Designed miniproteins, single chains, continued (3). Designs and how they scored, part 55

Each design is a single chain, and the fold is of that chain. pLDDT is the mean over its residues in the fold that is shown.

## One batch from the design tools (miniprotein)

Design m10007
Fold by ESMFold2-Fast:
Structure m10007 (fold): chain A 74 residues (1-74)
Amino acid sequence: SNALKRKAAVLLAAGDILEVAASFSTPEQARRDLEAAIELYREALDLFKQANDTEGAKIAEERLRRVEERLARL
């Protein structure tokens, strides 16, 4: 549905903003920002899957891998 895809896109964008914010934060604040981004990307992934949006789901999965790798390096 358009509503699910729209919500997923907004959540994906919010996660991206938190990843950018983490670059200007202390390590402790960056950890919180990245953990919040993970939650947003997970919700976006679920919504894209519910909407049967394979491309959206792939983008959310790639962002999850990226942010989890970044968090592991903190």
Scores: mean pLDDT 90

Design m10008
Fold by ESMFold2-Fast:
Structure m10008 (fold): chain A 79 residues (1-79)
Amino acid sequence: EEELKKLLERASELARKILNGEFTDEVRQEARELGIELTDEEIERYKALSPSEQARFRIALALAVIGAAIDRYLKKLKE
């Protein structure tokens, strides 16, 4: 389970950055590695949202990142 642990640690750190509103190129690249693409258009829409909608977006995206990491691990187990 060391692969799952490392994948979850990486996903948790990425989720923490997302929850803090850190949409840097590095965060976007790490999300892409998990199959989640954050386009410039999506980031522009996010910035136009109300503070409560921005918080909801960040929470949903953080959960999606964690779920994607778990899904990727489960797919490896079924290879």
Scores: mean pLDDT 80

Design m10009
Fold by ESMFold2-Fast:
Structure m10009 (fold): chain A 66 residues (1-66)
Amino acid sequence: KAQEYRDKGNELFKEGKLDEAIEYYRKAIELDPNDAEAWRNLGEALYAKGKRDEAGIYYVKAEKLK
C-alpha cells in the first residue's frame, strides 16, 4: 500500500538515511500519484540532501494536489 511506503520513507528520513527515504517516497508516489504528502516528503528529503531546485519541483507538485 502507498501509505506503508510513505511511512517507511518517514522512518528512514528520521534515521538520516536520505537516499533510502527518497526511494520509498518514490515508490509511494508510483502507487498513489495523488498523495500530496508523499510529494512534499520527497521534496523535503531532496532539500536535506542539498538538491534545492529539485525539491522545489516536488513542493509545487504537492501544492497542486491540495
Scores: mean pLDDT 83

Design m10010
Fold by ESMFold2-Fast:
Structure m10010 (fold): chain A 91 residues (1-91)
Amino acid sequence: MKEKLLQQNTAASYESVGFLLFLEGKYEEAAEYYRKAYALQPSPFTLAMLGQVLLELGKYEEAIAAAEEGLALDPNFLFAQAVLDRARKAA
């Protein structure tokens, strides 16, 4: 199966690595992995996590943009809404 040959780089794998890097405080590296995950499969979760990481980096305008894009994909995604509210308050 073609899918089996392409398993090495999945959105879920990049999200997992990004989350571990985020927990270690490696925010720039975490942002890179969430961007890779988003490029493979756009999701509200990946955008909300990217926004959270950008908040920790002080990149408030980029965090707002990521959270707003996440809410455009799913308006009921509460984590994206929380990131957006924090970014707007910090900016």
Scores: mean pLDDT 78

Design m10011
Fold by ESMFold2-Fast:
Order: structure tokens, then C-alpha cells, then sequence
Structure m10011 (fold): chain A 86 residues (1-86)
């Protein structure tokens, strides 16, 4: 439906925004977070929500170890949106 396409677009924009944020910070695990966010974006673009969720969960694990609470919250919000698309 059009709503599903809009919701996927919102998830893509959210993932792209978080990718830009990750690229602007110099923190441990940055390269791994960037890699997983890029893979999540690619999966979302293909409609592969299971794959996108796996990569977002991995990015969350890395961000949690870094203690970036705001970034973790943003990633978890994005994950919830993606899981609703399954």
C-alpha cells in the first residue's frame, strides 16, 4: 500500500540520518556501526526487513558498549519502526 511505502521511506530517512550522525562522531566501534547502518539501509531499500532488523540490532549492541545513550535510543526507535513493517 502507499502507507507501507511511506513507512519504509521514513525508516530509510531515519537510517540515513543515523548513518550521517555516526560518520560525524569519532567513537569506538564507529566503523562497525557505519557498516551495519549501511547494510540496514540497503536491506530496507530492497524490502528485506528481517535483514535490516538484524543489522540494526548489531549497531545497537555496539552503541550500547560505547555508552552513547541518545544514539542507542534513536537506533531502538528505528528498529521498532522496521519491525512493524514485517
Amino acid sequence: SLQEEIDRGVALLGAATLLVAARQTDSPGREEIIEHLQKAIDALAEGNYDEASKHLKRAIEIAEKNGDEDFVKALRTLLKLVEELK
Scores: mean pLDDT 85

Design m10012
Fold by ESMFold2-Fast:
Structure m10012 (fold): chain A 61 residues (1-61)
Amino acid sequence: ELEEVRKLLKELAELQGLPLSSIDSFLKSVEKNKEDLKEVAKKLKKALEELKKLIEEGIVD
């Protein structure tokens, strides 16, 4: 599920025109604690999917 989170973060960065370097830095931080975050990865994935939908719909700028 952390890989799905990684994919969603990269897609969000691309949608907003953000540099991938900032996302990679954040992803390294997440991966450092991947075992601790394992239980919350599912919730994070859902939150990121919802945020992506809102951005795509133009509700969140």
Scores: mean pLDDT 62

Design m10013
Fold by ESMFold2-Fast:
Parts: sequence; C-alpha cells; structure tokens
Structure m10013 (fold): chain A 107 residues (1-107)
Amino acid sequence: MVEVRALGPATATTAGDVSVRVEVRNPSGRPAGLVAAPVIDGKAGDALGAGWAPDGAVVEVGAAGVDLSKADGLAVGGLEGAVDAADAATLNAAEGKAVAPLGPVRP
C-alpha cells in the first residue's frame, strides 16, 4: 500500500488552484502514481490533479478548478507501481491517502 503524508495544509489561490507538499512511501520501493481530489463534506470528489513520485520522495501535488466555496481540503492518494493516475476513481479510493485541510486562500 502506498502511504502519502501531507507536510502541511494545502495552499489555494482565488483561481481555484490548490497544492500540497506530500511525502510518498511505497514499501515495495517502486514509483507510485498520485491523484489529487478536493474534499467536499468529508468525501474526496473527482480527481482534478495527478502526479508521480518515486519511493521516499517529497513532491508538490496540485489540483486545478477546485470550487473553493465547497472544498474543505485536498486529498492525495497513491497506487503502488503505477506511474500514471489515469484511473482517478480507483486512486481516490486507495488506502493510505493523505487529506490536507485548506490553508488561507492567497489573492
């Protein structure tokens, strides 16, 4: 199982761009595909961002087009051995995902 840990709150812009720094750990040592989705009413929504990271990496993962009036945070999940986040629905359901609360919205 890929473990994703948020290193702080998600940063947001008034344009709906949201990003968070995450540490990725994969016990198999293989790269992981990453998906980012807004959290609305405690549930991860549709994926609006994707990434890729090797085991042990710290990366910034972003999502675009986030409705900041509804979003409570950003969820980032990973799939072991995947280098592409094409199946966002499956990745959003992954165990070990991080949820970062929204920090202050920057102008």
Scores: mean pLDDT 72

Design m10014
Fold by ESMFold2-Fast:
Structure m10014 (fold): chain A 63 residues (1-63)
Amino acid sequence: LGASGLSDISFLENKTDLTVLDLGSNKIADISPLENLLNLEVLDFSNNQITDFSPLKNLTKLR
């Protein structure tokens, strides 16, 4: 999903089986849809518009 022009990622909020997610080089500002993706181990969100990273605080498997 990198470099795809994404700004809305709400479609990901029920993808709880995801372990790897590339969101790099998009237009994402709101990552709250990621807050229940507790199986995420690898996440790339570089080159986005994100300022609040608190939705990631419960993602204890992130490396």
Scores: mean pLDDT 78

Design m10015
Fold by ESMFold2-Fast:
Structure m10015 (fold): chain A 60 residues (1-60)
Amino acid sequence: SHDLEYIDELAKKGDVESLKELAEKAKAAAQQAREAGDTVMADYYEKIAEHAERQIEKLK
């Protein structure tokens, strides 16, 4: 997806701060989707957050 490609691009640049912000926003979006009963979007945002966090760990 475009979001996953964007995360990979940020990781190539070593942009840890943008990756952290994206992960936090994705977690918030997942929570809001869960509260709304939108499990498809909640699962999607959780995957975005996990991917961003994995890229941050690789940059440590």
Scores: mean pLDDT 84

Design m10016
Fold by ESMFold2-Fast:
Structure m10016 (fold): chain A 60 residues (1-60)
Amino acid sequence: SFTLTVRMKSEEAARRAAEELRRRFPDTEVRAEGETLTLTSSGSVTRAIAAALQAIGLGL
């Protein structure tokens, strides 16, 4: 499994990104803690990276 941490612009951005990521990547555990998203994938590192990139895009 792989764990990635993504820092978002705000707590609201992190919350919105977490909701969207849970919808698009249901096999990825997404935790929002303040401005920080923690993404844990039991699959490949590629899946975790894809989820992280999506979170960054949602924060723009």
Scores: mean pLDDT 74

Design m10017
Fold by ESMFold2-Fast:
Parts: C-alpha cells; sequence; structure tokens
Structure m10017 (fold): chain A 68 residues (1-68)
C-alpha cells in the first residue's frame, strides 16, 4: 500500500541518516520522490516524516504518527 511504501522510505531515510549523515538522508528522500513521483498526499506524509526525523524523533514514533 501507499502507506507501507511511505513507512519503508522513512525507515530508509533514518538508516541513511545514521550511517551517512543528515544530508545523505535528505538526498535519499529526494531521490525516492523523483523516481517514484508519489501523490501529493504521499509526498506530504514523506516530508512530515523527514521533518520529525530531523527534529530527533525516533523512527518507530515517526512511523506511528504517520499511520495515525
Amino acid sequence: SMMDEVLELIRGVAEVREREGVEAGLDYAIDWILKHKPSKEAAELIWEGVRMLVAGVPVEEVQAKLRA
């Protein structure tokens, strides 16, 4: 589903941020959006999740908030 794809992307962003830094995580999200061209709704969820990760929210909490 769209939500499952968004949640998997957010997990990927969190893993890239931890491994390669903040800028690499943002680039990962941008590359995914350019490649997959998600709907406006999905893009808004992705950027909301990225903002929460940047603010230091744990990935599990980000995923829970996006699902709600």
Scores: mean pLDDT 84

Design m10018
Fold by ESMFold2-Fast:
Structure m10018 (fold): chain A 89 residues (1-89)
Amino acid sequence: MEESPLDRLIRERDKMSPEAKEYFDKALEALRKAGEALMNGDVDAAVQYFREAAEYFRKAAELSDDPEIQENARRFAEMVERAAEELRG
């Protein structure tokens, strides 16, 4: 599958409710901070930010009224959580 789950969610953002958008934006901010932490070699901070992102994606899914957006956000939250676990070793 060539389109990443994140790219799909970013495309679908404009279809989200205002409440779901708020948590989706918080999730994207947490992912950005996780990426910055990884670039700095701070694995512990990256793990923390990935977990925060996963929680925000789950909340965005919960607040969405579109079943496809709910499923995609939930699956992406699982992928982000796995990435955090893998970084811990």
Scores: mean pLDDT 81

Design m10019
Fold by ESMFold2-Fast:
Structure m10019 (fold): chain A 66 residues (1-66)
Amino acid sequence: SAEELLEEAERALAEGRAGEAIGLALLAVEEGGDVEKAIEILKKALELLTDPVQKKAGEEAIKIIE
């Protein structure tokens, strides 16, 4: 379920797996999950990323789902 994907994203984020957390949060939104919670996870994951291209892609994804 979308809620389970958000829980997995939060676990990935807590473990420092920023890229996985982003993927899971975006998938949760596509499955009809809590957009506000997904955006919060995405923003936290973006802070852990160092690659400018990945950061920009994540920022653009947030703008689309906001």
Scores: mean pLDDT 79

Design m10020
Fold by ESMFold2-Fast:
Structure m10020 (fold): chain A 117 residues (1-117)
Amino acid sequence: SELEKFLDRIEEEIRKMLEEFGAPKELQDKVNELIEKMREVLKSDMPREEQLRRVAALLTDLISLLADGLTPEQARKFFERLIKLLEELKKEGSPEVQRLADALIQHIRAELARLEA
């Protein structure tokens, strides 16, 4: 599905950046746990709107985990790269992908603002 492809692209980019930054295995494991929970939600028989709400909440948790687990400099670089990817995914994404990408971009921008405080 388009949402599963969206998660695959996000997972790939996150894994690459965590490896580049030498992130601790504990952080990598927690990130992988959240991504797997998102995949389980999308494979469930729950209503689509409920799936989207749960995935959005898990994506928000993921961003908060990364903001807490990385140094401020690493988090800034991470979030700037992730926004770039999300903007690309929006251009060819379904309305559902666009909605999730927009929500995630807004949350990331809020975290970037906190890093400047």
Scores: mean pLDDT 84

Design m10021
Fold by ESMFold2-Fast:
Structure m10021 (fold): chain A 85 residues (1-85)
Amino acid sequence: SHHDELWAALEARLAATEERLRALADKFLETKDPKYVEEMIALYEETLAWLEEVAAATGDPLVRDLVAHLRGAIAKLRELLEKLK
């Protein structure tokens, strides 16, 4: 179904994003350099922009829940970044 194809593509992209986020988080833990937190925020914002388009096109409540979750994650990373200044 179109829903199954959409979710397969979503899972693949989210898995790739998670791998990149883990690498950035590891670099932050090693260096304590706030630039890695900024790069994590940018990656989340790119993913969020795409998911908002998917949510608008599909009206899928699961995609809307995922959008809300990512907004929360971005907010927490921004709070962390402010504490590092």
Scores: mean pLDDT 84

Design m10022
Fold by ESMFold2-Fast:
Structure m10022 (fold): chain A 81 residues (1-81)
Amino acid sequence: MEELRRRLEEEAKITVGTAAYLLESGKPEEAKKYIEDMLIRAGVSREEARRIAEEVVELLKQGRYDEALRLLIEALERAAS
């Protein structure tokens, strides 16, 4: 359980960092798609992945990085169950 959580936290951190970089580069749609594609590959449904990607991008635009990270970790944990 601890090892799985650590791996999910690492994936979420990389995803948040990449999405933040894309947002700073003026590419919000690419950031959203990057998060969505990552979640789908992790086993999240397309509908849920789109919803989460939109929420994460909005949180990142507001500088709420810890909340964006938490949301991604929770989604990945649910998909891993």
Scores: mean pLDDT 83

Design m10023
Fold by ESMFold2-Fast:
Formats: sequence, C-alpha cells, structure tokens
Structure m10023 (fold): chain A 65 residues (1-65)
Amino acid sequence: MEELLEKAMEGLQKAKDTIAAARQAGITDGEEVHEVYIPEKKIIIRMTVTIKDGRATVVVTSELA
C-alpha cells in the first residue's frame, strides 16, 4: 500500500518537473504523458500534462496492465 503511494508521488513529481521546465522555456502549448508501472498490482498510472495558453493541467488515470 505504501509503495503504491510512493510510485504515485514519483509520477506527480515528474509531472511537476515537466510543468517547471515548460515555464522556464516559455512553452504555452504542449502535451506530455508520463507513465508509472506498479508491477505488484499490474497497474499503470498515466499522468497527462497538458499546457494550453500558458496554463498547465494534470490528468491522472489508472489502467490495468
């Protein structure tokens, strides 16, 4: 259970780093997908970072691997 939370937090940190890098580079429009695989649960946590008009949105979904 704790490992699942740790993996989710790692993915969120990667999304935050992507947003920070985009801000630093002056990127106003773009999309990146980051995936974290949790082998014990056979689950993929997918984080889609969408930057539109200089605003960043993060959508988190989970899928059975």
Scores: mean pLDDT 73

Design m10024
Fold by ESMFold2-Fast:
Structure m10024 (fold): chain A 70 residues (1-70)
Amino acid sequence: SLKVENIKESVESEVEAMREEGVPEELIEEFRKKAEKAIEELKDAEDQKLIDELVKIRKETLKKWEEVKA
């Protein structure tokens, strides 16, 4: 659906931003896999539920990156 495609584009924009910030490729790939799974599992759910889940996944990825940087 158009909604899913727009969200996938948003995820790719986030991936590009993470890459520019220097996030390790391993963490970027983990983020992608989790985001893809969330999109598949929540594709027929309310838009806000998918958005909230993607925000949580992003926060977890950034927290892991901070731990790797330490």
Scores: mean pLDDT 79

Design m10025
Fold by ESMFold2-Fast:
Structure m10025 (fold): chain A 85 residues (1-85)
Amino acid sequence: MKVLYVERVEDISEEELLKLLKEGIEIKGAFASEGQRVQFEATKLIFEGKYEEAIKLIVEYLRKQGYSEEEIEEFKKKFEELVKK
């Protein structure tokens, strides 16, 4: 597994984040411990086929980072489309 280091996880676009998670790339950066925990846990859940649990963890993290409900709902739709394909 390849690791991508970024300054802030939230600096990654939703499209790029979904692509990296699909490819099994772990995302790490100089951000809060909760962000690192969420990325690792979500990646593991995706590999286990637990996509609903993975999206729930990512959504919780995005809310704490100040993303709007509209942005979170758009992220969920993009994630579901990617997973179904």
Scores: mean pLDDT 66

Design m10026
Fold by ESMFold2-Fast:
Structure m10026 (fold): chain A 65 residues (1-65)
Amino acid sequence: SSALVEKIMEITGLSREEAEEVVRAAEEGRADEVLTRYYLQGKLSPEQAAKVARLLREAGLLEAP
C-alpha cells in the first residue's frame, strides 16, 4: 500500500522507487534479498533494516519463521 511505502521512506530515507521495490520484493517473498542488498550498499543501517522487517511482518508481507 502507499501508506506502507511512505512509512518505509520515513524510517529509511530511501526514495519512493526504492521503498516500492522493497514492498514488491516482500510480496514476492524476496524482502531479505533486497534489504540485504541495500544494507551492503550502505543505504540502510541495521536498525533501519530491522524496523522495515517489522513493518513488513505487521503488514503480512514477511513471514516470521
Scores: mean pLDDT 82

Design m10027
Fold by ESMFold2-Fast:
Structure m10027 (fold): chain A 75 residues (1-75)
Amino acid sequence: EKEEKEKKAAELVSEGDDLFEEGKYDEAIKKYEEAIKLAPEGEVAKEAYENLAKVYEKMGDYEKAKEYRKKAEEI
């Protein structure tokens, strides 16, 4: 069900945000990727792409950060 998948994806984004704040960047990326896989279109996916861009910036991967920002803009 779409509603259930979006709720689970939002929970994954929230878990990723907590991991990002803790500096656990690889784990945060995994949570955001799982959220996008579960709900690949819509506002939750857009948030996950925006947050992936922020994680990659913190890791010094500015090209990857730019790519994910562009993906968020396309949704």
Scores: mean pLDDT 84

Design m10028
Fold by ESMFold2-Fast:
Structure m10028 (fold): chain A 76 residues (1-76)
Amino acid sequence: MSSDELLELAFKRGAELAKKVREAEKAGVSKEEVDKLLEEIDRAIQEAVRSRDLEAMERRFEELEKKIEEAKEKAL
């Protein structure tokens, strides 16, 4: 995978997770938790840009997706 492809994938995954966080906010997740999750997404994108490690990036985004789903379930 080229460096440009990895960066494009990182931004795409980050945008998808940010959309999920906004859906969680509508489901009743607190603003503090929403802001924290959005910050962690931004950090994950920055780490992907710095490391260019596709495997580490995918693992990080998978962990964030699980955190978003757990926050949404706890809000219900």
Scores: mean pLDDT 80

Design m10029
Fold by ESMFold2-Fast:
Structure m10029 (fold): chain A 95 residues (1-95)
Amino acid sequence: ALNAAIAAYTAAIAASPNNASLYLNRGNAYLSLQKYSQAIADFTKAIDLNPNNAIAYANRAIAYLQLGNNANAIADAKKALEINPLNAIANAILE
């Protein structure tokens, strides 16, 4: 299912390359497959297209933590809380 979802999002992105939600959704699928570098690339593109996306920052922080990049994870978690102070993922990372 996740590999099929990634293929579908990849085709949709080819048709609509500036749609932040497609990158966020493909990044989430990569994160679920533990493809952290690909997830970070997609979350970075989602953030570039929509800088107020607290979910993209929080999920990129998870991917950074899994790769051992604690400094970038903390920075992204803080940014997610700046956008949405109730973001549960970002609050958990900063505990």
Scores: mean pLDDT 88

Design m10030
Fold by ESMFold2-Fast:
Structure m10030 (fold): chain A 111 residues (1-111)
Amino acid sequence: GIEEYEERLKKDPDDVLALSALAEHYAVEGDKEGLEKVLKRLEELLAKDPDNAEAWTAIGRALRELGRYEEALPYYEKAVALDPSNSLARRNLAEVYRALGEEEKAKEVEK
């Protein structure tokens, strides 16, 4: 349950995988307040470690789950810039571009 991720975050507040899992849980449940709290924690993590590509991806994913595609875009772009070999982040970026009607940009990141 989510309690295991909350316990992990008590031991390691920068556990991006636990934060990502909580974001998915709150998105599925429609808990926008819970999702916004996770977003704030991920933003605090990025302030400490701006090169953490996984944290950029986690924020992008949470914003996409909220339907906030235009806001998700710069986070995925930064994640891909930090780790261009990350095929998952590149696929997610392409999906966001397509959701926004930017098909040529989507094709460019899939190269």
Scores: mean pLDDT 83

Design m10031
Fold by ESMFold2-Fast:
Structure m10031 (fold): chain A 63 residues (1-63)
Amino acid sequence: MNEVQEGVALKELLEAGLSEEVAREIIELAKNGASKETLVRKLLEAGLSEETAERIANGLLSL
């Protein structure tokens, strides 16, 4: 993932209501090859709905 893609992902996570610290953690997990299931779980723990978590996780994995 390049800096532009990372910046887009960070903005999307912040707009979804995540803190910058949690958003950066999720981006780092995606960069390190975390599974969709792991990303969805982390997004749910951060307070996102299941539908939003799955949508964002799919977006991160396609970058």
Scores: mean pLDDT 78

Design m10032
Fold by ESMFold2-Fast:
Structure m10032 (fold): chain A 82 residues (1-82)
Amino acid sequence: MQQRLDQLTQQVNQASTQFQQSTDSQTIVNQTRTASNLAIEGYNLGLDQDVVNQGLGVSRDGANQVPSSRPYYDQAINQINS
C-alpha cells in the first residue's frame, strides 16, 4: 500500500510540472484527465488530502483552459465529494 501512495504522490507532482509546461490543447486535455484519475485513485487509497488537492488543482486549471476537458474534473469532484 505505502509504495502505491508514494508512486501516486510522485505522479501528481510530475503531472503538475508537465501541466505548467503544456501549451497544446490536446496535451492539456490529456493532463487534465490524468490528474483527475490520479486524484480519484489517491483519494480512494487514502493519500494525503494536500496531494489529492494538488491533482484536483491541475485538473481544474486544465478544465478552465480547455473547457472540453471539464467532464474529467467534474467526475473527480463528484467522486471525491461523494
Scores: mean pLDDT 80

Design m10033
Fold by ESMFold2-Fast:
Structure m10033 (fold): chain A 100 residues (1-100)
Amino acid sequence: MVTPEQLERARRNYRKATIDIARAKYKEEADRHPVAGPAVALGNAAVDYVKKGYISAAKAFTEAMREYMAEHADDPEVRAAGEAGLKKVNEAIEEYKKKL
């Protein structure tokens, strides 16, 4: 049986890879703020994947963004970027559902 500690390590490794992909894809936005930039990049990646219909990928980037926000809970710029990203992802999902 997979232990909670094994799941946590796998989650952290997957999140790191997800953040690196988002930062590479949205480098200009990620570079604007050393701390808040990754949250913006993750949100933009999630929105893009929703628009393309890759919902599982969008969920992975959205989850990485929520975890990044939790790790930087005391940073108002990370909070603002993450909340804006979550709103855009939810709007993109609702728009995608209308096309089904």
Scores: mean pLDDT 76

Design m10034
Fold by ESMFold2-Fast:
Structure m10034 (fold): chain A 50 residues (1-50)
Amino acid sequence: MDAEVEAVHAAVVRTVLDPERSEKGRKLAEAIKGKAELGTREATKVEGVK
């Protein structure tokens, strides 16, 4: 329990220390996820025809 609280605190501190890296990673992940979701929807429709 306390270890989890400390882990969360450490994660927050780490994120704050490297906000630029975190932001870049998040942007990239979000862009990839968005593309994957759109592609999956389109692909699923097309694959349904097969």
Scores: mean pLDDT 60

Design m10035
Fold by ESMFold2-Fast:
Structure m10035 (fold): chain A 55 residues (1-55)
Amino acid sequence: SEEAIEKLAELCGISKEEAKTLVEVCKEDPSMIPLVAKEANVSEEEVKELVEEAL
């Protein structure tokens, strides 16, 4: 869970606290996943897996 949040924070270039907020936003609105994937330069599947592991 925390490791997934740290990895997401590193990929997006944001803080762990911001990554926690991003996980909640992506869980509530899945349409955010493609936007996060594009910004982090990773696949939508990787972002989805990290969001699921972070919760």
Scores: mean pLDDT 79

Design m10036
Fold by ESMFold2-Fast:
Parts: C-alpha cells; sequence; structure tokens
Structure m10036 (fold): chain A 65 residues (1-65)
C-alpha cells in the first residue's frame, strides 16, 4: 500500500509539472485513500512517512489553483 501510494504521489507530481492540476488532484486523491487505509490498518509508521509528501503536494496543488 505504501509503495502504491508513493507511485500515485509521483504521478501527481508529474501531472502538476505538466500543468495538469486536475490530473494531479486525482492521483493525490488515490494517495490519500491509501494513506487512510494505512492509518485504519494501524500502520502508523508508513502513514507518517507519507504525510510530508502528501502535505507538500496538497500545498503545491492549492497554489496552482
Amino acid sequence: VEESARRNLAKAREALAQGNVEEADIYLAFALIQYAVLKIAGDTESAERLKPEIDELVAAIEAAR
């Protein structure tokens, strides 16, 4: 799940770099779902590792809107 979340974050970054804010938002949404799954499963360490990357992308997408 963490690896899949990181893959979605990478795709979101690529979409944002291309100016495709809508596509970046979709991939970020998938990463957020995977982050929620990790938290529900009690995998706090994996969730905490993803949090900074998610927060950076949320800020970048909001700035692009």
Scores: mean pLDDT 78

Design m10037
Fold by ESMFold2-Fast:
Structure m10037 (fold): chain A 82 residues (1-82)
Amino acid sequence: GKATVTVNEDGTVTITVTDASEEQKQKAKELEKLINSLLEKPITQEEADKIFLLLQELYPLFSEEELNLLKEKIQELVEKSL
């Protein structure tokens, strides 16, 4: 895929995009920041909606494996924030 997902030791996520438009790279970094914000506070509905929208827009950049990793991490962070 054009994007790689790394789960860091501190629980943060890094999304690296190598072959995409500047708009797609910016959206990938926005998604990264939103996911990482869940380490500090409970998820809001607005943040959940933004994450979902960004995942839909960025879907073609990720392999199935990378997408599953992102989904698992988001679910883990949402559950821990409750």
Scores: mean pLDDT 79

Design m10038
Fold by ESMFold2-Fast:
Structure m10038 (fold): chain A 63 residues (1-63)
Amino acid sequence: SVADAQRLLDLGEQAAAALAAKDYETAIKKLEEMLELARKNGDEELAEQIEKEIEEVEKLRKS
């Protein structure tokens, strides 16, 4: 839906801002919300990309 597409863009901007600030906890939360929306919309490619990004951010958080 148009509303879900706008929400994905908003969440992506928030995740990018959190990553730039090295706020990995907030970035992961925003990426998890994006993942839920991608799965809801059946976007398997986007879901896979987001899952990989969450894994990378989790590694940075643990370092």
Scores: mean pLDDT 87

Design m10039
Fold by ESMFold2-Fast:
Structure m10039 (fold): chain A 57 residues (1-57)
Amino acid sequence: MSREEILELATRYVRKLLEAGMSPEDALAMVTRELVDLGLPEEEAREIAEEALRRVL
């Protein structure tokens, strides 16, 4: 999966979590953990999750 595909996935995930009533900080933490579980380094996962959150907010 490309970085662009991962960012689109993360953006969609953040949007769904926020719509479900999760706070932005909890959504960021959840998406970061999911990306790490997919095999991304923690730093890259957090950067993508933060970018996804900015796109939704």
Scores: mean pLDDT 83

Design m10040
Fold by ESMFold2-Fast:
Structure m10040 (fold): chain A 59 residues (1-59)
Amino acid sequence: VPVDPEKLEVLKRIRELSDSGTATVEQVRELAERLGLKLTDEQLEEIARALATNKYHRS
């Protein structure tokens, strides 16, 4: 199944932010816009919190 290169790039960016534990609402908003997603501020905040949570609990 062909995967959009843009979506793969966004997923790599999300992983990088998750690993750094420094994901901000603004960064999540930019990624959502690149995926063509219309998310509310509340949803963006929840995603940013999830990405920042347990940044050192990878195992």
Scores: mean pLDDT 69

Design m10041
Fold by ESMFold2-Fast:
Structure m10041 (fold): chain A 67 residues (1-67)
Amino acid sequence: MAEEVLQKGKEEAAKYLAEGKPGMAEAVLRGGEAMARVLEAKERLKRGERTPVSEALERSEAGADAL
């Protein structure tokens, strides 16, 4: 679930902050946010909702059949 991925990223970032590595903490947090957005778009597609991301994925798969 997207929320769990984001939460896990925050927990890892907190560990790096405690170790005095703020640059690593920032990188981990950004990676978690990007992954959470992708998972959220996939969940919305599974529920039958169309988003710009899910629409692009559908078009990508249908393109080979249409062309």
Scores: mean pLDDT 67

Design m10042
Fold by ESMFold2-Fast:
Structure m10042 (fold): chain A 69 residues (1-69)
Amino acid sequence: MLEEEAEMLLVAAAVVVSTGKHSGDYEEAIKELRKLLERARELEAKGSEEAKRVVEFIEEKLKEFEEKL
């Protein structure tokens, strides 16, 4: 189910964000977030409402982390 996949991506993105903040390795976190963003955008294109929220979350965190580089 697309909604369940989007929820799993949100959890994965939250873990990547948490790990990046604790380690200070923003470059690695950005790389992983970009992979998750690609998957979330694919789900959004398929009509997942939850995937849209995941995309917004990842885009916000990518902007924050890119400013730390």
Scores: mean pLDDT 83

Design m10043
Fold by ESMFold2-Fast:
Parts: sequence; structure tokens; C-alpha cells
Structure m10043 (fold): chain A 61 residues (1-61)
Amino acid sequence: SEEAKQLAREVEKRLIELGVSPEEADRIATRLYLDYLNGKSLEEVKAEAERIIAEVERRRA
């Protein structure tokens, strides 16, 4: 869906802003999108994305 693609693009942008390499940010965003295509709900993928972002923020602190 368009919402899942938009979520993946937003996650990639947020990770790059946090200092994650473009290659790693793309890998993570692609994995989340593929999880959605393989049957995870949008809510589950959003929760996983926020968990990953929070973990990156913690590692930078």
C-alpha cells in the first residue's frame, strides 16, 4: 500500500538524520516494507520501526 511505502521512506529519512549510514537505513526500511508485503499489519510494522528508531537513539546517548 502507499501508506507502507511512505512509512518505509520516512523511517529511512529518520535513521539518516540520526546518523545511520544511507546503506543501513535503506536496508532497514526495505526489511520493514518486505515484512508488510509478507503479511505483517501496518500497525505491527509501525511499532517495529519505532522500536528500531528508539534503539538507535539510545545507542547515540
Scores: mean pLDDT 85

